# Ledger of designs, part 7: designed miniproteins, single chains

Each design is a single chain, and the fold is of that chain. pLDDT is the mean over its residues in the fold that is shown.

## One batch from the design tools (miniprotein)

Design m230
Fold by ESMFold2-Fast:
Structure m230 (fold): chain A 76 residues (1-76)
Amino acid sequence: SALIEEAIRLARKAMGASLRPELIEQGIEAARAGDVETAIRYLEQALAETRAAAPSPEVEEAVRLLEEAIRLLKSL
């Protein structure tokens, strides 16, 4: 699915500024396996942890990327 591929791309881009890159990796692997519900759960956990980080342009961009990745997966 093009939506899953785009969500993976956005999530991967967010890894560099996330406090929990391992949660993003687990979300990406679930998405690749077609387990969209599990992917959303891991990415929402990563989003919550990233939002708790000290504010910076990098953190704000990672938040936006994760929100968009989750939105795309929820649209399936």
Scores: mean pLDDT 86

Design m231
Fold by ESMFold2-Fast:
Structure m231 (fold): chain A 72 residues (1-72)
Amino acid sequence: SQQQAQQLTAQGKAALKAGDYQTAADYFQQALSLDPNNVDAWKLLSAALSFAGKYQESQQYAQKAGEVQRQQ
């Protein structure tokens, strides 16, 4: 549900604040599986992966965020 996606996004943000970037990315990926139109979650996933040193994945998801934003 969208409510479940919002809860997962909140958990991802908490993990980012804690410096647990991989856990944050995992939560954002789960949130996006439920709500793929959440541009902020795509941007947060990209940021989390960048902080985790996963630059190629970060760039892929940054591009996806732009695509989703243009479709809205």
Scores: mean pLDDT 88

Design m232
Fold by ESMFold2-Fast:
Structure m232 (fold): chain A 60 residues (1-60)
Amino acid sequence: SMEEDAEKAREEARKIAEEAGLSEEDAEKVGQGAREMVLSGMSAETAIAMGKQEALEAAK
């Protein structure tokens, strides 16, 4: 379901952001962004990829 895909995207994007070195607060924001993207109709894969890109840019 879309809600299950959104939750998976949130957790995966948050995990990627934490691994990139972001704080727990910033990683959760990245995760929430990915969740919102899926709920708005984006695929989980695309939302996670966008979250990863944001995390890598923020970690610079």
Scores: mean pLDDT 83

Design m233
Fold by ESMFold2-Fast:
Structure m233 (fold): chain A 50 residues (1-50)
Amino acid sequence: DIDEGVREVAIATAISVAKSLGIDLSTPEGQAKALALPGLTEADKLAIER
């Protein structure tokens, strides 16, 4: 189970990584690209998708 705080931190981490790569997380396409990044954990992916 993923706690709400863990989910928020995971999303923030994904946003930081995506911004360093020039990916816009405000769009669904940008979120999909971030989810394809090999540096994300399964928890990070769950946080972005849900």
Scores: mean pLDDT 63

Design m234
Fold by ESMFold2-Fast:
Structure m234 (fold): chain A 56 residues (1-56)
Amino acid sequence: SLAQEIIERARKLYEEGRVKEAIEVSLEGSLEAGKRLGKEIPKEVLEKIRAEAEKA
């Protein structure tokens, strides 16, 4: 599934020490999954995730 593919890519980036890129891949995948299921991530939650990624 798309979710499994994204999790695997994020895991590999994390293991390579590319933490920020791993977070970005996970975020993009979550946005795509939410769009496909007709569920949108609230703007407040999205901004908190992005702020956390910038600190990594």
Scores: mean pLDDT 69

Design m235
Fold by ESMFold2-Fast:
Structure m235 (fold): chain A 65 residues (1-65)
Amino acid sequence: ELSEEELKKAIEKLEKLIKEIEKEIEAVKADPSLSAEQKAARIAALEAGKKALEEKLEELKKKLK
């Protein structure tokens, strides 16, 4: 099991990854080289990844009490 300090570092890392995914979604939306279908597919994959990280973040926050 992670120490409190390790949990805090893991939480910070996950929050940064979630923000990076949000930036990637915006970049995909703004990319003129991608078709609407390609944008939809990539955004769906990024949203799925973001959701998985958000679930992990909630688990870690619960361990901090």
Scores: mean pLDDT 82

Design m236
Fold by ESMFold2-Fast:
Structure m236 (fold): chain A 61 residues (1-61)
Amino acid sequence: LERLRERLEGLFRQARELGKEEELAEMLRETLAALEARGDLEAAEVVREHLERAEAAIRER
């Protein structure tokens, strides 16, 4: 879970710098669906939090 959080924080910062928040959000939606399908609820929660942050950043444009 810590590795997942660190990776997502890095991806979020990179997406913000490159203006790729929409691509990040799409990737996170797919990842969230896969995690929920296999019952990885803790990982799904972490991904959902980062998806919400990415979507908020998109709305601020």
Scores: mean pLDDT 78

Design m237
Fold by ESMFold2-Fast:
Structure m237 (fold): chain A 98 residues (1-98)
Amino acid sequence: MKEEEEKLAEEARRQGEAALAEVKALGDKGVSTSPEVLEEAKARGEAIAEELRQKGLEYKKKGMTKTAQVYLESAFDVRSAMGYYAAKAEREFAEKAK
C-alpha cells in the first residue's frame, strides 16, 4: 500500500544517507591519509553501493518503485562520491609530491 511504501522509502533514505555519510568519511580519511587507505575506502564504498543496488532491484521486482528508486539513487550517489574522492585524492597527492 502507498503508506507502507512511503515508510519503506523513508527507511531506504535513512540507509542511503547513512551509507553516503560513511563513504564520505572514508573518502575524506583516504584523501588525507594515504593511497592505501583510499583503496580500502573504495572497496568498502563499492560493497555498500552493490548492497544498495541489489536491495533496489528487489523492491523494483516487488513493484515498490518509489522504494526501489531511493535505493538505486543511493547506490549511484555512493559510487559518484567514490569517483569524486578518487579525483580529489589525485589532486591532493600531486600537490604533496611538489
Scores: mean pLDDT 80

Design m238
Fold by ESMFold2-Fast:
Structure m238 (fold): chain A 80 residues (1-80)
Amino acid sequence: SPVTAATVLALTSELEFHAKYFPERFREVAEEVADRLLELARELNDPELAELAEQLRAAETPEEAIRLAREATRLLLERL
């Protein structure tokens, strides 16, 4: 839904902000982004977004989380 997509985009921006300025909290935000991205992947029937959501959930570093979030944003903009 447009609401789910908007939520993912907003949370992705928050993830980048937290990863850059509050790296100790990035995993909490990354997990929430991953959950919402997985919901959106199911709505769009997009296995690439689902795989990115799983990778984001498993991200061990802020740098990995930012890269995955940016890739998810790129794919979302292509799918919307």
Scores: mean pLDDT 78

Design m239
Fold by ESMFold2-Fast:
Structure m239 (fold): chain A 59 residues (1-59)
Amino acid sequence: AAAVAEALGAPAEAGAFGARAVAEVRRLLDQGYSQREIAERLGISVRTASRLVRALERL
């Protein structure tokens, strides 16, 4: 439904971005970058970067 798709607009973007960001975060962590630097590089908050790191650890 269009209304549901609109409500999911931001979360859907977060989901797709999350997959990409997880890969980028993993590469940057492997190079020794901190969560803060990764957050700044990707244009996300440190909390979001921390969440992505945790998702990576779960893999």
Scores: mean pLDDT 65

Design m240
Fold by ESMFold2-Fast:
Structure m240 (fold): chain A 56 residues (1-56)
Amino acid sequence: GPERAQQAVITSLTAHGVSEEIAKKAGEEARKLAESGKMSPAEAARKATQKGLDEA
């Protein structure tokens, strides 16, 4: 669900050396995207993770 998508993004970004601040913001975006119903939680997590990596 949305919380799992958020946690997956935070874990992935921190594993890649992204700052906790950026990882938390990306995770929150993934949660909101998943909650909106516009995409699956897995798609939301992938999109937010990619954006977080691009911002790092």
Scores: mean pLDDT 80

Design m242
Fold by ESMFold2-Fast:
Structure m242 (fold): chain A 75 residues (1-75)
Amino acid sequence: MKLTEEQKKALWTALSLQGTRPDGRLSREELLAAGLTQEQVDFIFENYDTDGDGVLDPAELGRAARSLEAGELVA
């Protein structure tokens, strides 16, 4: 359940990008545009997109932030 360096970079990039959005929501296209690979985007959405709507909301990104802070995947 420990995060790899690749996964940590993906989560850090997503959280940094979230700060530029007024509602804190991110799409797959926004993450790809930020320089993430398709595999990194898939990792984030598989673990944090609970609604399956293809957009990460602030609550989902909050879980991502906790995972990054802990250094391991938090479901």
Scores: mean pLDDT 75

Design m243
Fold by ESMFold2-Fast:
Structure m243 (fold): chain A 94 residues (1-94)
Amino acid sequence: KVEEALKLVEEGKIVEALSLARELADDAEAAKKILEEILKKDPNNVVAWTELGRLYFEEKDYEKAIEYYNKALKLDPNDGATKLHLKKVEEELK
């Protein structure tokens, strides 16, 4: 699935590649690799930034989670889902 997702990224099929990354959510390293390649092709992809933030949050890397959520919010300040994720990080830091 990782190689298939990377081929989709090279073909510009970003939505399909993102779907495969989400299927690999239990394999955080594979999902991160796919999301990073998506962001090289489409750096304005809000969902990919938010998914990277979520993966780092699950690993308790709150600094990177905040960084990636802020990237998503800079692109779409009204993204309610990303705002909720950022609030959860803030609650963990208290």
Scores: mean pLDDT 79

Design m244
Fold by ESMFold2-Fast:
Structure m244 (fold): chain A 71 residues (1-71)
Amino acid sequence: MAREILEEIREAVRRGDLLEAEMLLGVLLVEAAVAAKFGDAETLEIAAEAAEALGLREEAELWRKLAEELR
């Protein structure tokens, strides 16, 4: 589930394991792409939070905007 992946990303960042965090973000982005196709704004918002936790502000803003358009 997307929220569980977000929490694993936050834990990996907290541990300093940025490679694991980036790999988990990759999985979450695939889920976000599927969510965008099926109108699941919540998963897109979770993906935005994960990107922001990794310092990827541009990606976070993109996913948030897409989530708003689906509402």
Scores: mean pLDDT 78

Design m245
Fold by ESMFold2-Fast:
Structure m245 (fold): chain A 65 residues (1-65)
Amino acid sequence: MTLEEAKEALEAEYEEIMANGSEDERLLAEVAKLYVEGRTEEALKLLKEAVMKKRGVSEEEFKAI
């Protein structure tokens, strides 16, 4: 399997999950895509925002933790 074939397979899986997946699955797919693209800071920010939303914590409260 070439790296290009692996990227194409991941991109196809990402599109399928974004169309039909749960909110959690779509979030994980988006984070994985950003991470694979080398956009690590954006991936971590998206994870942080999702954790805050799930826990019902405001941005101010999250900074206090």
Scores: mean pLDDT 69

Design m246
Fold by ESMFold2-Fast:
Structure m246 (fold): chain A 60 residues (1-60)
Amino acid sequence: DIAEAMALMMAGLGKLMYKQGKGKEAAELYQKAIDYLEENGVNNEELKKELEEKKKEAEK
């Protein structure tokens, strides 16, 4: 699914931002990935939970 692939790309950018100490930018990217999945009707609860966990870690 193209929507899932794009969300994973956003999550990858979020990981890169987090590694550079940019936690706020990382959290925003994870949130955009979640929003993108929902806007495109992708009902993947496992992926959404993983993204939510990564967002919480980035916000810490």
Scores: mean pLDDT 81

Design m247
Fold by ESMFold2-Fast:
Structure m247 (fold): chain A 58 residues (1-58)
Amino acid sequence: MRKEEMRRIAERSARQAKELADRGELSREQAFQLALKEALDAGFSEEEARKIVEEMFE
């Protein structure tokens, strides 16, 4: 998968995780952790993954 596609997938996963937290299905911390793991699984470094998730959650 190209890096641009991986980034869009990571951003979408982060937004979905945030929505689950907003609905009460996950705690905010669980949603953040899930989104971070999805970004890492997409091939981003811990620093890049954290930046993507922070941007989507704020």
Scores: mean pLDDT 78

Design m248
Fold by ESMFold2-Fast:
Structure m248 (fold): chain A 72 residues (1-72)
Amino acid sequence: MEEARRLLRRARQALDAGDYETALRLADRAAELGRDDPELQAEALRVRAAAHLALGDREAYEEARRKADELE
């Protein structure tokens, strides 16, 4: 749990720094470790959505957004 949240925090820092590839990798790893935590899954999906949008991957952005909304 703590490791997943630590990775998610680092993913957000990477996103803020414009390192979208690192943000995606860390968010994916956080989602793997926090599989049983819907709130953490939604947060990881939001990081993925923001990174994909910044990278111009609209389809991946829409998929991640929809999945995050379903976990709310």
Scores: mean pLDDT 82

Design m249
Fold by ESMFold2-Fast:
Structure m249 (fold): chain A 83 residues (1-83)
Amino acid sequence: SVVEKAINMAADGASADEINEALADDPEVEKVEVQKDRVVITFKEGTDLVAIALEASKFTDKVESIGLSGRELIVYLKEQYRR
């Protein structure tokens, strides 16, 4: 899934540009941003963010917590995967 791919790439140290390129063909993703402790995925209008957040929460090996803000899924990475 797009969420799994974004989380795995971010945990592996990929840049925001690399993740955006890898997700370019996904019709629901607008952009990806990477910060020190989190990855922020902005979805296009009409995306089911609740379903996406539930999926993201299952990656307990890499994900500390998740948040939702408007069209953004905010994935907080565990300390060992932070930049």
Scores: mean pLDDT 82

Design m250
Fold by ESMFold2-Fast:
Parts: C-alpha cells; structure tokens; sequence
Structure m250 (fold): chain A 61 residues (1-61)
C-alpha cells in the first residue's frame, strides 16, 4: 500500500472525528488534505468526493 494512500485514510478518520465533535472547519480541512493525497496517487474520483464533502462541511461552519 502506498504511503500517500495511508495518509489519505488517516486524514479521513481525523475528519470524521472532527465532524462528530461539531468542528466542521477542521473536518473540512482534513477532507481537503485527503483529496489532495488521493489526487497525487491518481484517484481523481475519490479526490472529487472528498472535496465535495469538505465544501458541504464548510457550509455548516
């Protein structure tokens, strides 16, 4: 498994934790980091999903 894929998963888990705490700004930031990492490994579809999720969370912040 690539190091970048592992880091992307870690950022998603952090984002979920922040969202559960109501910290939508930090959750959105963590999803954007996951999206950037997913794009670097060539998974553009997954990157777009994480960016969309971050945008939705930013609306709640």
Amino acid sequence: MSELATKAVAHVLLAIGYELEGNYKEAAKSYREAADLSEQIGDTELAERYRKKADELEKKA
Scores: mean pLDDT 81

Design m251
Fold by ESMFold2-Fast:
Structure m251 (fold): chain A 81 residues (1-81)
Amino acid sequence: MEEELRQEAERLKPAAEAGDVDALIRLSRVYLKLGEPEKAKEYAEKALAIDPSNRDALITLALAYRKLGKEEEAEKAVAQA
């Protein structure tokens, strides 16, 4: 389960590093499931740097902020989605 999520993250990294927005969002979601919200935030922010209007990236960023206890930042991200 956790091992499968870590293997999924490793599979997604090459596409994410190449600037694949979908891969960046999926990688961010994997890190949320692994309980690593700081990494989830980083990958969601990278997706938004490429596609600032990406709804899935904004929602994923909001979830990462909530896990980090940053409720106001989470609310702002949801409002932009």
Scores: mean pLDDT 82

Design m252
Fold by ESMFold2-Fast:
Structure m252 (fold): chain A 117 residues (1-117)
Amino acid sequence: ADAERIAAIEAKLRAGEPLSPEELAFWLSQPEIDPEVLQTFLQNTSPEDFARLLSEAMGLPVETSEGKVYPLSVLEDVEKLLKLSRVEVAQSLTHHARQGEDPETLLRILQKFLTGK
């Protein structure tokens, strides 16, 4: 059941255990994320690991292409974000993660892209 799967993922995050790309994508596709679980994940995840997990959750390797990297102002605008390709979003998010951008901001952008909201 979805509730059981969510509980298992949240338990892994609270324990500092790594998520699979499928588990991360499923968790981010949920309509509500527990803010305390989110904060624990962000505190326990390095920028490099976060960049890797973002790319994996989008089903793409971290180095996808020399495609255009978009600024956060474009990525935070949902209307503009949803017009971008999966490759462009993955490349932009992994670039900003490696530059030390706030992981919570990047995670919210990824969630909006995956859910279309």
Scores: mean pLDDT 71

Design m253
Fold by ESMFold2-Fast:
Structure m253 (fold): chain A 79 residues (1-79)
Amino acid sequence: TAEEIADEVAARHPVLSRETALKLAQELLDLGFTPEEVRRLLDIAGRLAEGMVEMGFSPEEAEQLGVDFALGIARAIKN
């Protein structure tokens, strides 16, 4: 499940490496999100990271910002 989501998201948002997408998917599943919710949160992370690259951040910085943002949203939803 996490691997399938990571493969789909990394293909759609190449700014997220498959390794990063897999790690984020696993963390979100561990927080109790459904596969559908995890896919949506990863899509948000990818789109945010793409916007950050357009604003002049490095791909590595943009990827990390997208991950941090998605995890922040995830924790807010669960609290």
Scores: mean pLDDT 85

Design m254
Fold by ESMFold2-Fast:
Structure m254 (fold): chain A 60 residues (1-60)
Amino acid sequence: SNTHDKEPDEKQIEEIKKLLEEMKKEGKSKQEIGDEVALFLKEKGYGAKEEEYQKLIDKI
């Protein structure tokens, strides 16, 4: 597919990864991290592929 509009930007993924690393450093649980990521996606309007971000959380 040639519709980049349906895929999250690599830059957005990098921002999320940084957020995850910071929260992990703070000692937050996977659940707390997941909630924060979900809120971040909703705030920015990037809720199209939440599963992609769940994968990032699982890899931690």
Scores: mean pLDDT 67

Design m255
Fold by ESMFold2-Fast:
Structure m255 (fold): chain A 76 residues (1-76)
Amino acid sequence: MKLSPLELRVLGVLIEAGTDAALSAREIAERLGVSQATVSRALRRLEARGIVERLPDGRYRLASAEAAMAALQEAG
């Protein structure tokens, strides 16, 4: 399955933040210059694919470095 350009940009922000770093949809939206609703949809799709993990406080982080790398390889 292919990632959309927006899903790739969201994934890139999380990779730059690091595997242990958690970001809110708002923080990612501010960094990318898009709406929080748009980022939230991308994050839900990435979570459904096991690429990102949602924390109890509503923030998201990479599920693993390996999952992130595999997703980027599918996009190239």
Scores: mean pLDDT 78

Design m256
Fold by ESMFold2-Fast:
Structure m256 (fold): chain A 57 residues (1-57)
Amino acid sequence: MEKLEITIKFPSDAFSDEAAKKYAEEEAKKRGLKTVDVKVEASEDGQAVKVTATAEK
């Protein structure tokens, strides 16, 4: 199976783990993939959150 990483930025005031996972799943589905793992990191300025999702076919 082919794996790829999807990186998405959220405004920090609208962020939640559930929203991040759902957004990653929707983006993966748009590409014909299934999400396997979701990692969340705050941006260096604290104004956004970076979500990295690993997806597979």
Scores: mean pLDDT 68

Design m257
Fold by ESMFold2-Fast:
Structure m257 (fold): chain A 70 residues (1-70)
Amino acid sequence: MEYQQLVDKVGQVGQEVRAEMAAERAAAKTEEERIELAGRYGEEVVKRSKEELDKLSKIDLEYLKKQKEE
């Protein structure tokens, strides 16, 4: 279950990054800092998700691309 493995890992990554940044976001003193943290959160989720994809086979990546087209 190649797609399901990635979905589970991406979900975990999102939760982990959100948890890591929760305290920093709560301590943010300005609206600009909060906006910057939100942008960095998105970039971190994408970055770590790509690292998970690098661990999959070439066949798994082709399958996942087809699923995203839906």
Scores: mean pLDDT 69

Design m259
Fold by ESMFold2-Fast:
Structure m259 (fold): chain A 60 residues (1-60)
Amino acid sequence: SAMEEALRKELEELERKGVQAYLAGDLAALRDTLLRMAELHEQLGRHEHAARLRAVAATL
């Protein structure tokens, strides 16, 4: 669906932002990116993936 395509494109952008935040050592930006990615994975029905991302974010 168009909504799923939009969510996947946003995830691709967030993945790029997460990599940049990680390389820059910006843990706050990385945490926020991981939390937003978790929301999108949840909307795509990827509940375990979303839970893992939230768990990683909680350690930052």
Scores: mean pLDDT 89

Design m260
Fold by ESMFold2-Fast:
Structure m260 (fold): chain A 71 residues (1-71)
Amino acid sequence: SAELERLEKELKEKQEKLEKLIKEGKYEEAAEELYELQLELAKKLGDEETVAYLEENREKNIKTFLEHAKK
């Protein structure tokens, strides 16, 4: 499926971007990119509960991801 190939390519590009940001010490940007990736995946999967949680708790989730990115 062309849609599955496109999704795989997008996920690889986002993963590479996250790895590069972490390697460069751009932890805040990496945390924001990880948050956006999780939100986008939840939206594409139709997981309305996870979307609502992430949108309502954006700052909290970014702070949590920032701690993980620094690790």
Scores: mean pLDDT 79

Design m261
Fold by ESMFold2-Fast:
Structure m261 (fold): chain A 70 residues (1-70)
Amino acid sequence: MSPEEIEELAREAAREARELISRSPNGTPEDIREVEKLLKESAKAAKEGNIEKALELAAEAQRVLARALA
């Protein structure tokens, strides 16, 4: 996967997360910032070839998103 593809996927995931959290009654601006930060860090790790760290950061972003939507 190219660096451009990784950046585009991260941007799309961040946009979707922001939309979902903003529509949730339990979502906060802090949750949006945390998910965006984690997705950006995950994309950076993936571009550096650190797939293990990229997956850990993506899983953490998923946990924050799930909490915000609960």
Scores: mean pLDDT 81

Design m262
Fold by ESMFold2-Fast:
Structure m262 (fold): chain A 106 residues (1-106)
Amino acid sequence: AEGRPPVSPLSNGSKNEGATKEEVEDYLIDLLEEAGVVSRETFRELIKNEDYDALVDAAIEAARKYKEAGQFEKALGILTTALALVHDKSGEATARLGREIRELVR
């Protein structure tokens, strides 16, 4: 876990508190809803149904919109936050997000 990305929900600025799963999900939901790709209720259904492919599709679509708007920090934040949620759930979803992160930083 050493050297993890300095993303607000993952780093939170406080060493005494780790980012909770709810904080990580809330950060991603906020970015997705701001981009207009999914609502909080839809996102919760995707998590509940373990539909990580649809969740990754929404994260990629939102990151693309942020990138097109010149908001690279938000685009990277959404992709890395989605990765934190799915990395232990789906290798395919993890691979898709890793590819998008590489494309974004080029």
Scores: mean pLDDT 74

Design m263
Fold by ESMFold2-Fast:
Structure m263 (fold): chain A 86 residues (1-86)
Amino acid sequence: EEELRRQAVEDVARFALKIARKYLPQEEADSIVEKLRQLLEEGKVDEALKLFRETLEKHVSPFEADVLTALVEIALAISRIAAERA
């Protein structure tokens, strides 16, 4: 299941990067997504989502930060289901 978890984390990280690059400066987008990947690999899902939301809140409205973080959380759930079916 290590391979399936790595694939799910990579899929979520790519999705999060697409979101972050639209709303954050490139350097900050790359940095936050790398930290998100590391936390997700460690199983620290709540910490990863909190960090992502807090970083977005510095650049976008609280509403946008909430919605964008929820999209990443949904992507993580979908990626885990997809990995399990593969």
Scores: mean pLDDT 81

Design m264
Fold by ESMFold2-Fast:
Structure m264 (fold): chain A 78 residues (1-78)
Amino acid sequence: AAAQEALNRAVLTAVRKAMEYADAGDWEKAEEAIEEGSQRVRDAALALPGVTPEQADAIAERVREGMRLVAEETRAKR
């Protein structure tokens, strides 16, 4: 369904942008991409039938945490 596709797209776009900036060493833009991506994931999750705001927040936070861990790992290896 369109809402599920929007959520999938939001997650993939957020991860891609964050990783591109992290690979470039632009940590400020990587953090910006993580925040923007997390917000878009939250909005997309809220569009799913039966998803509560609390569940959407949890999904967005989990994606945010995952992106930050990957960015930190990339930074530590430099």
Scores: mean pLDDT 79

Design m265
Fold by ESMFold2-Fast:
Formats: sequence, structure tokens, C-alpha cells
Structure m265 (fold): chain A 68 residues (1-68)
Amino acid sequence: GCDVTSTDSYAKGSSTLTGDCDFALEVLKTQAESAVTLSSSATILSNDDTSITIATNSGTFTATVKPS
């Protein structure tokens, strides 16, 4: 299994995912890409195999994927 920890819920995402880490990370990337596409004030700062970080006008938030 794989636990997902997020400092927020992404505007359209779930902050709780259980299962394959690759699947969880793909969901998080999709949510981040949607947020950037719909908001000119959002930018992806990092996107790797274990985490994704987005900068917004209200601050920075990160989602981390961790094996359980």
C-alpha cells in the first residue's frame, strides 16, 4: 500500500489515497496540472517520483507519497 500526505486538499483533489504509489502520484500530478491550467497564479515548483509542490498566491502546498 501507499499513504498520501498533503498539506492541503488541492482545490479538486482528495487528500487521502490508498493503494499503489505510482497511481497515487499520477492522481496528484493530474490535480496539480488542472490547478495550474485553471489559475494563472499557480505554478508547479517541483514534480518528482515522491512529491509535487505548487506555488500559489496564498502560499505553497506539497503532497508527498510514502510507502506504507
Scores: mean pLDDT 57

Design m266
Fold by ESMFold2-Fast:
Structure m266 (fold): chain A 57 residues (1-57)
Amino acid sequence: KRDEEARELGRYLLELSEGLTPEQVAKLTQKAIELRKKGKSFDEIKAELEKTVAELQ
């Protein structure tokens, strides 16, 4: 169910946002939304977000 995936993605984003600035958190959130619109799987979205966090740090 899309609602269940959205909740899990939100929790994951919260964990990844540890130590990030509000601007970096906004960028991660926007990236997640874009990937969801493109029909990427939850696992693919997580991998892209991890890469993005590594690039921001």
Scores: mean pLDDT 76

Design m267
Fold by ESMFold2-Fast:
Structure m267 (fold): chain A 73 residues (1-73)
Amino acid sequence: MTPAEKALEAARAAAEAYLAGDEEAAREALAKALAYVKEALESEDEEVRKKGLEAAAEATALLEAAHDERLAR
């Protein structure tokens, strides 16, 4: 998987853990997502960097949606 794909997988895991109330798992998955985004953004390949930015935006939207869902409960 690309760093961007790994970042999105980790972000989804963080969102799921957050909704489940598992704060430790959410924190660990979020840290992994941020590390993978950083790896993509530090790439010398422009396409990898662009995919990293797209993944960061999608990950942010997923986490915001999870936060909104938890507030609605």
Scores: mean pLDDT 82

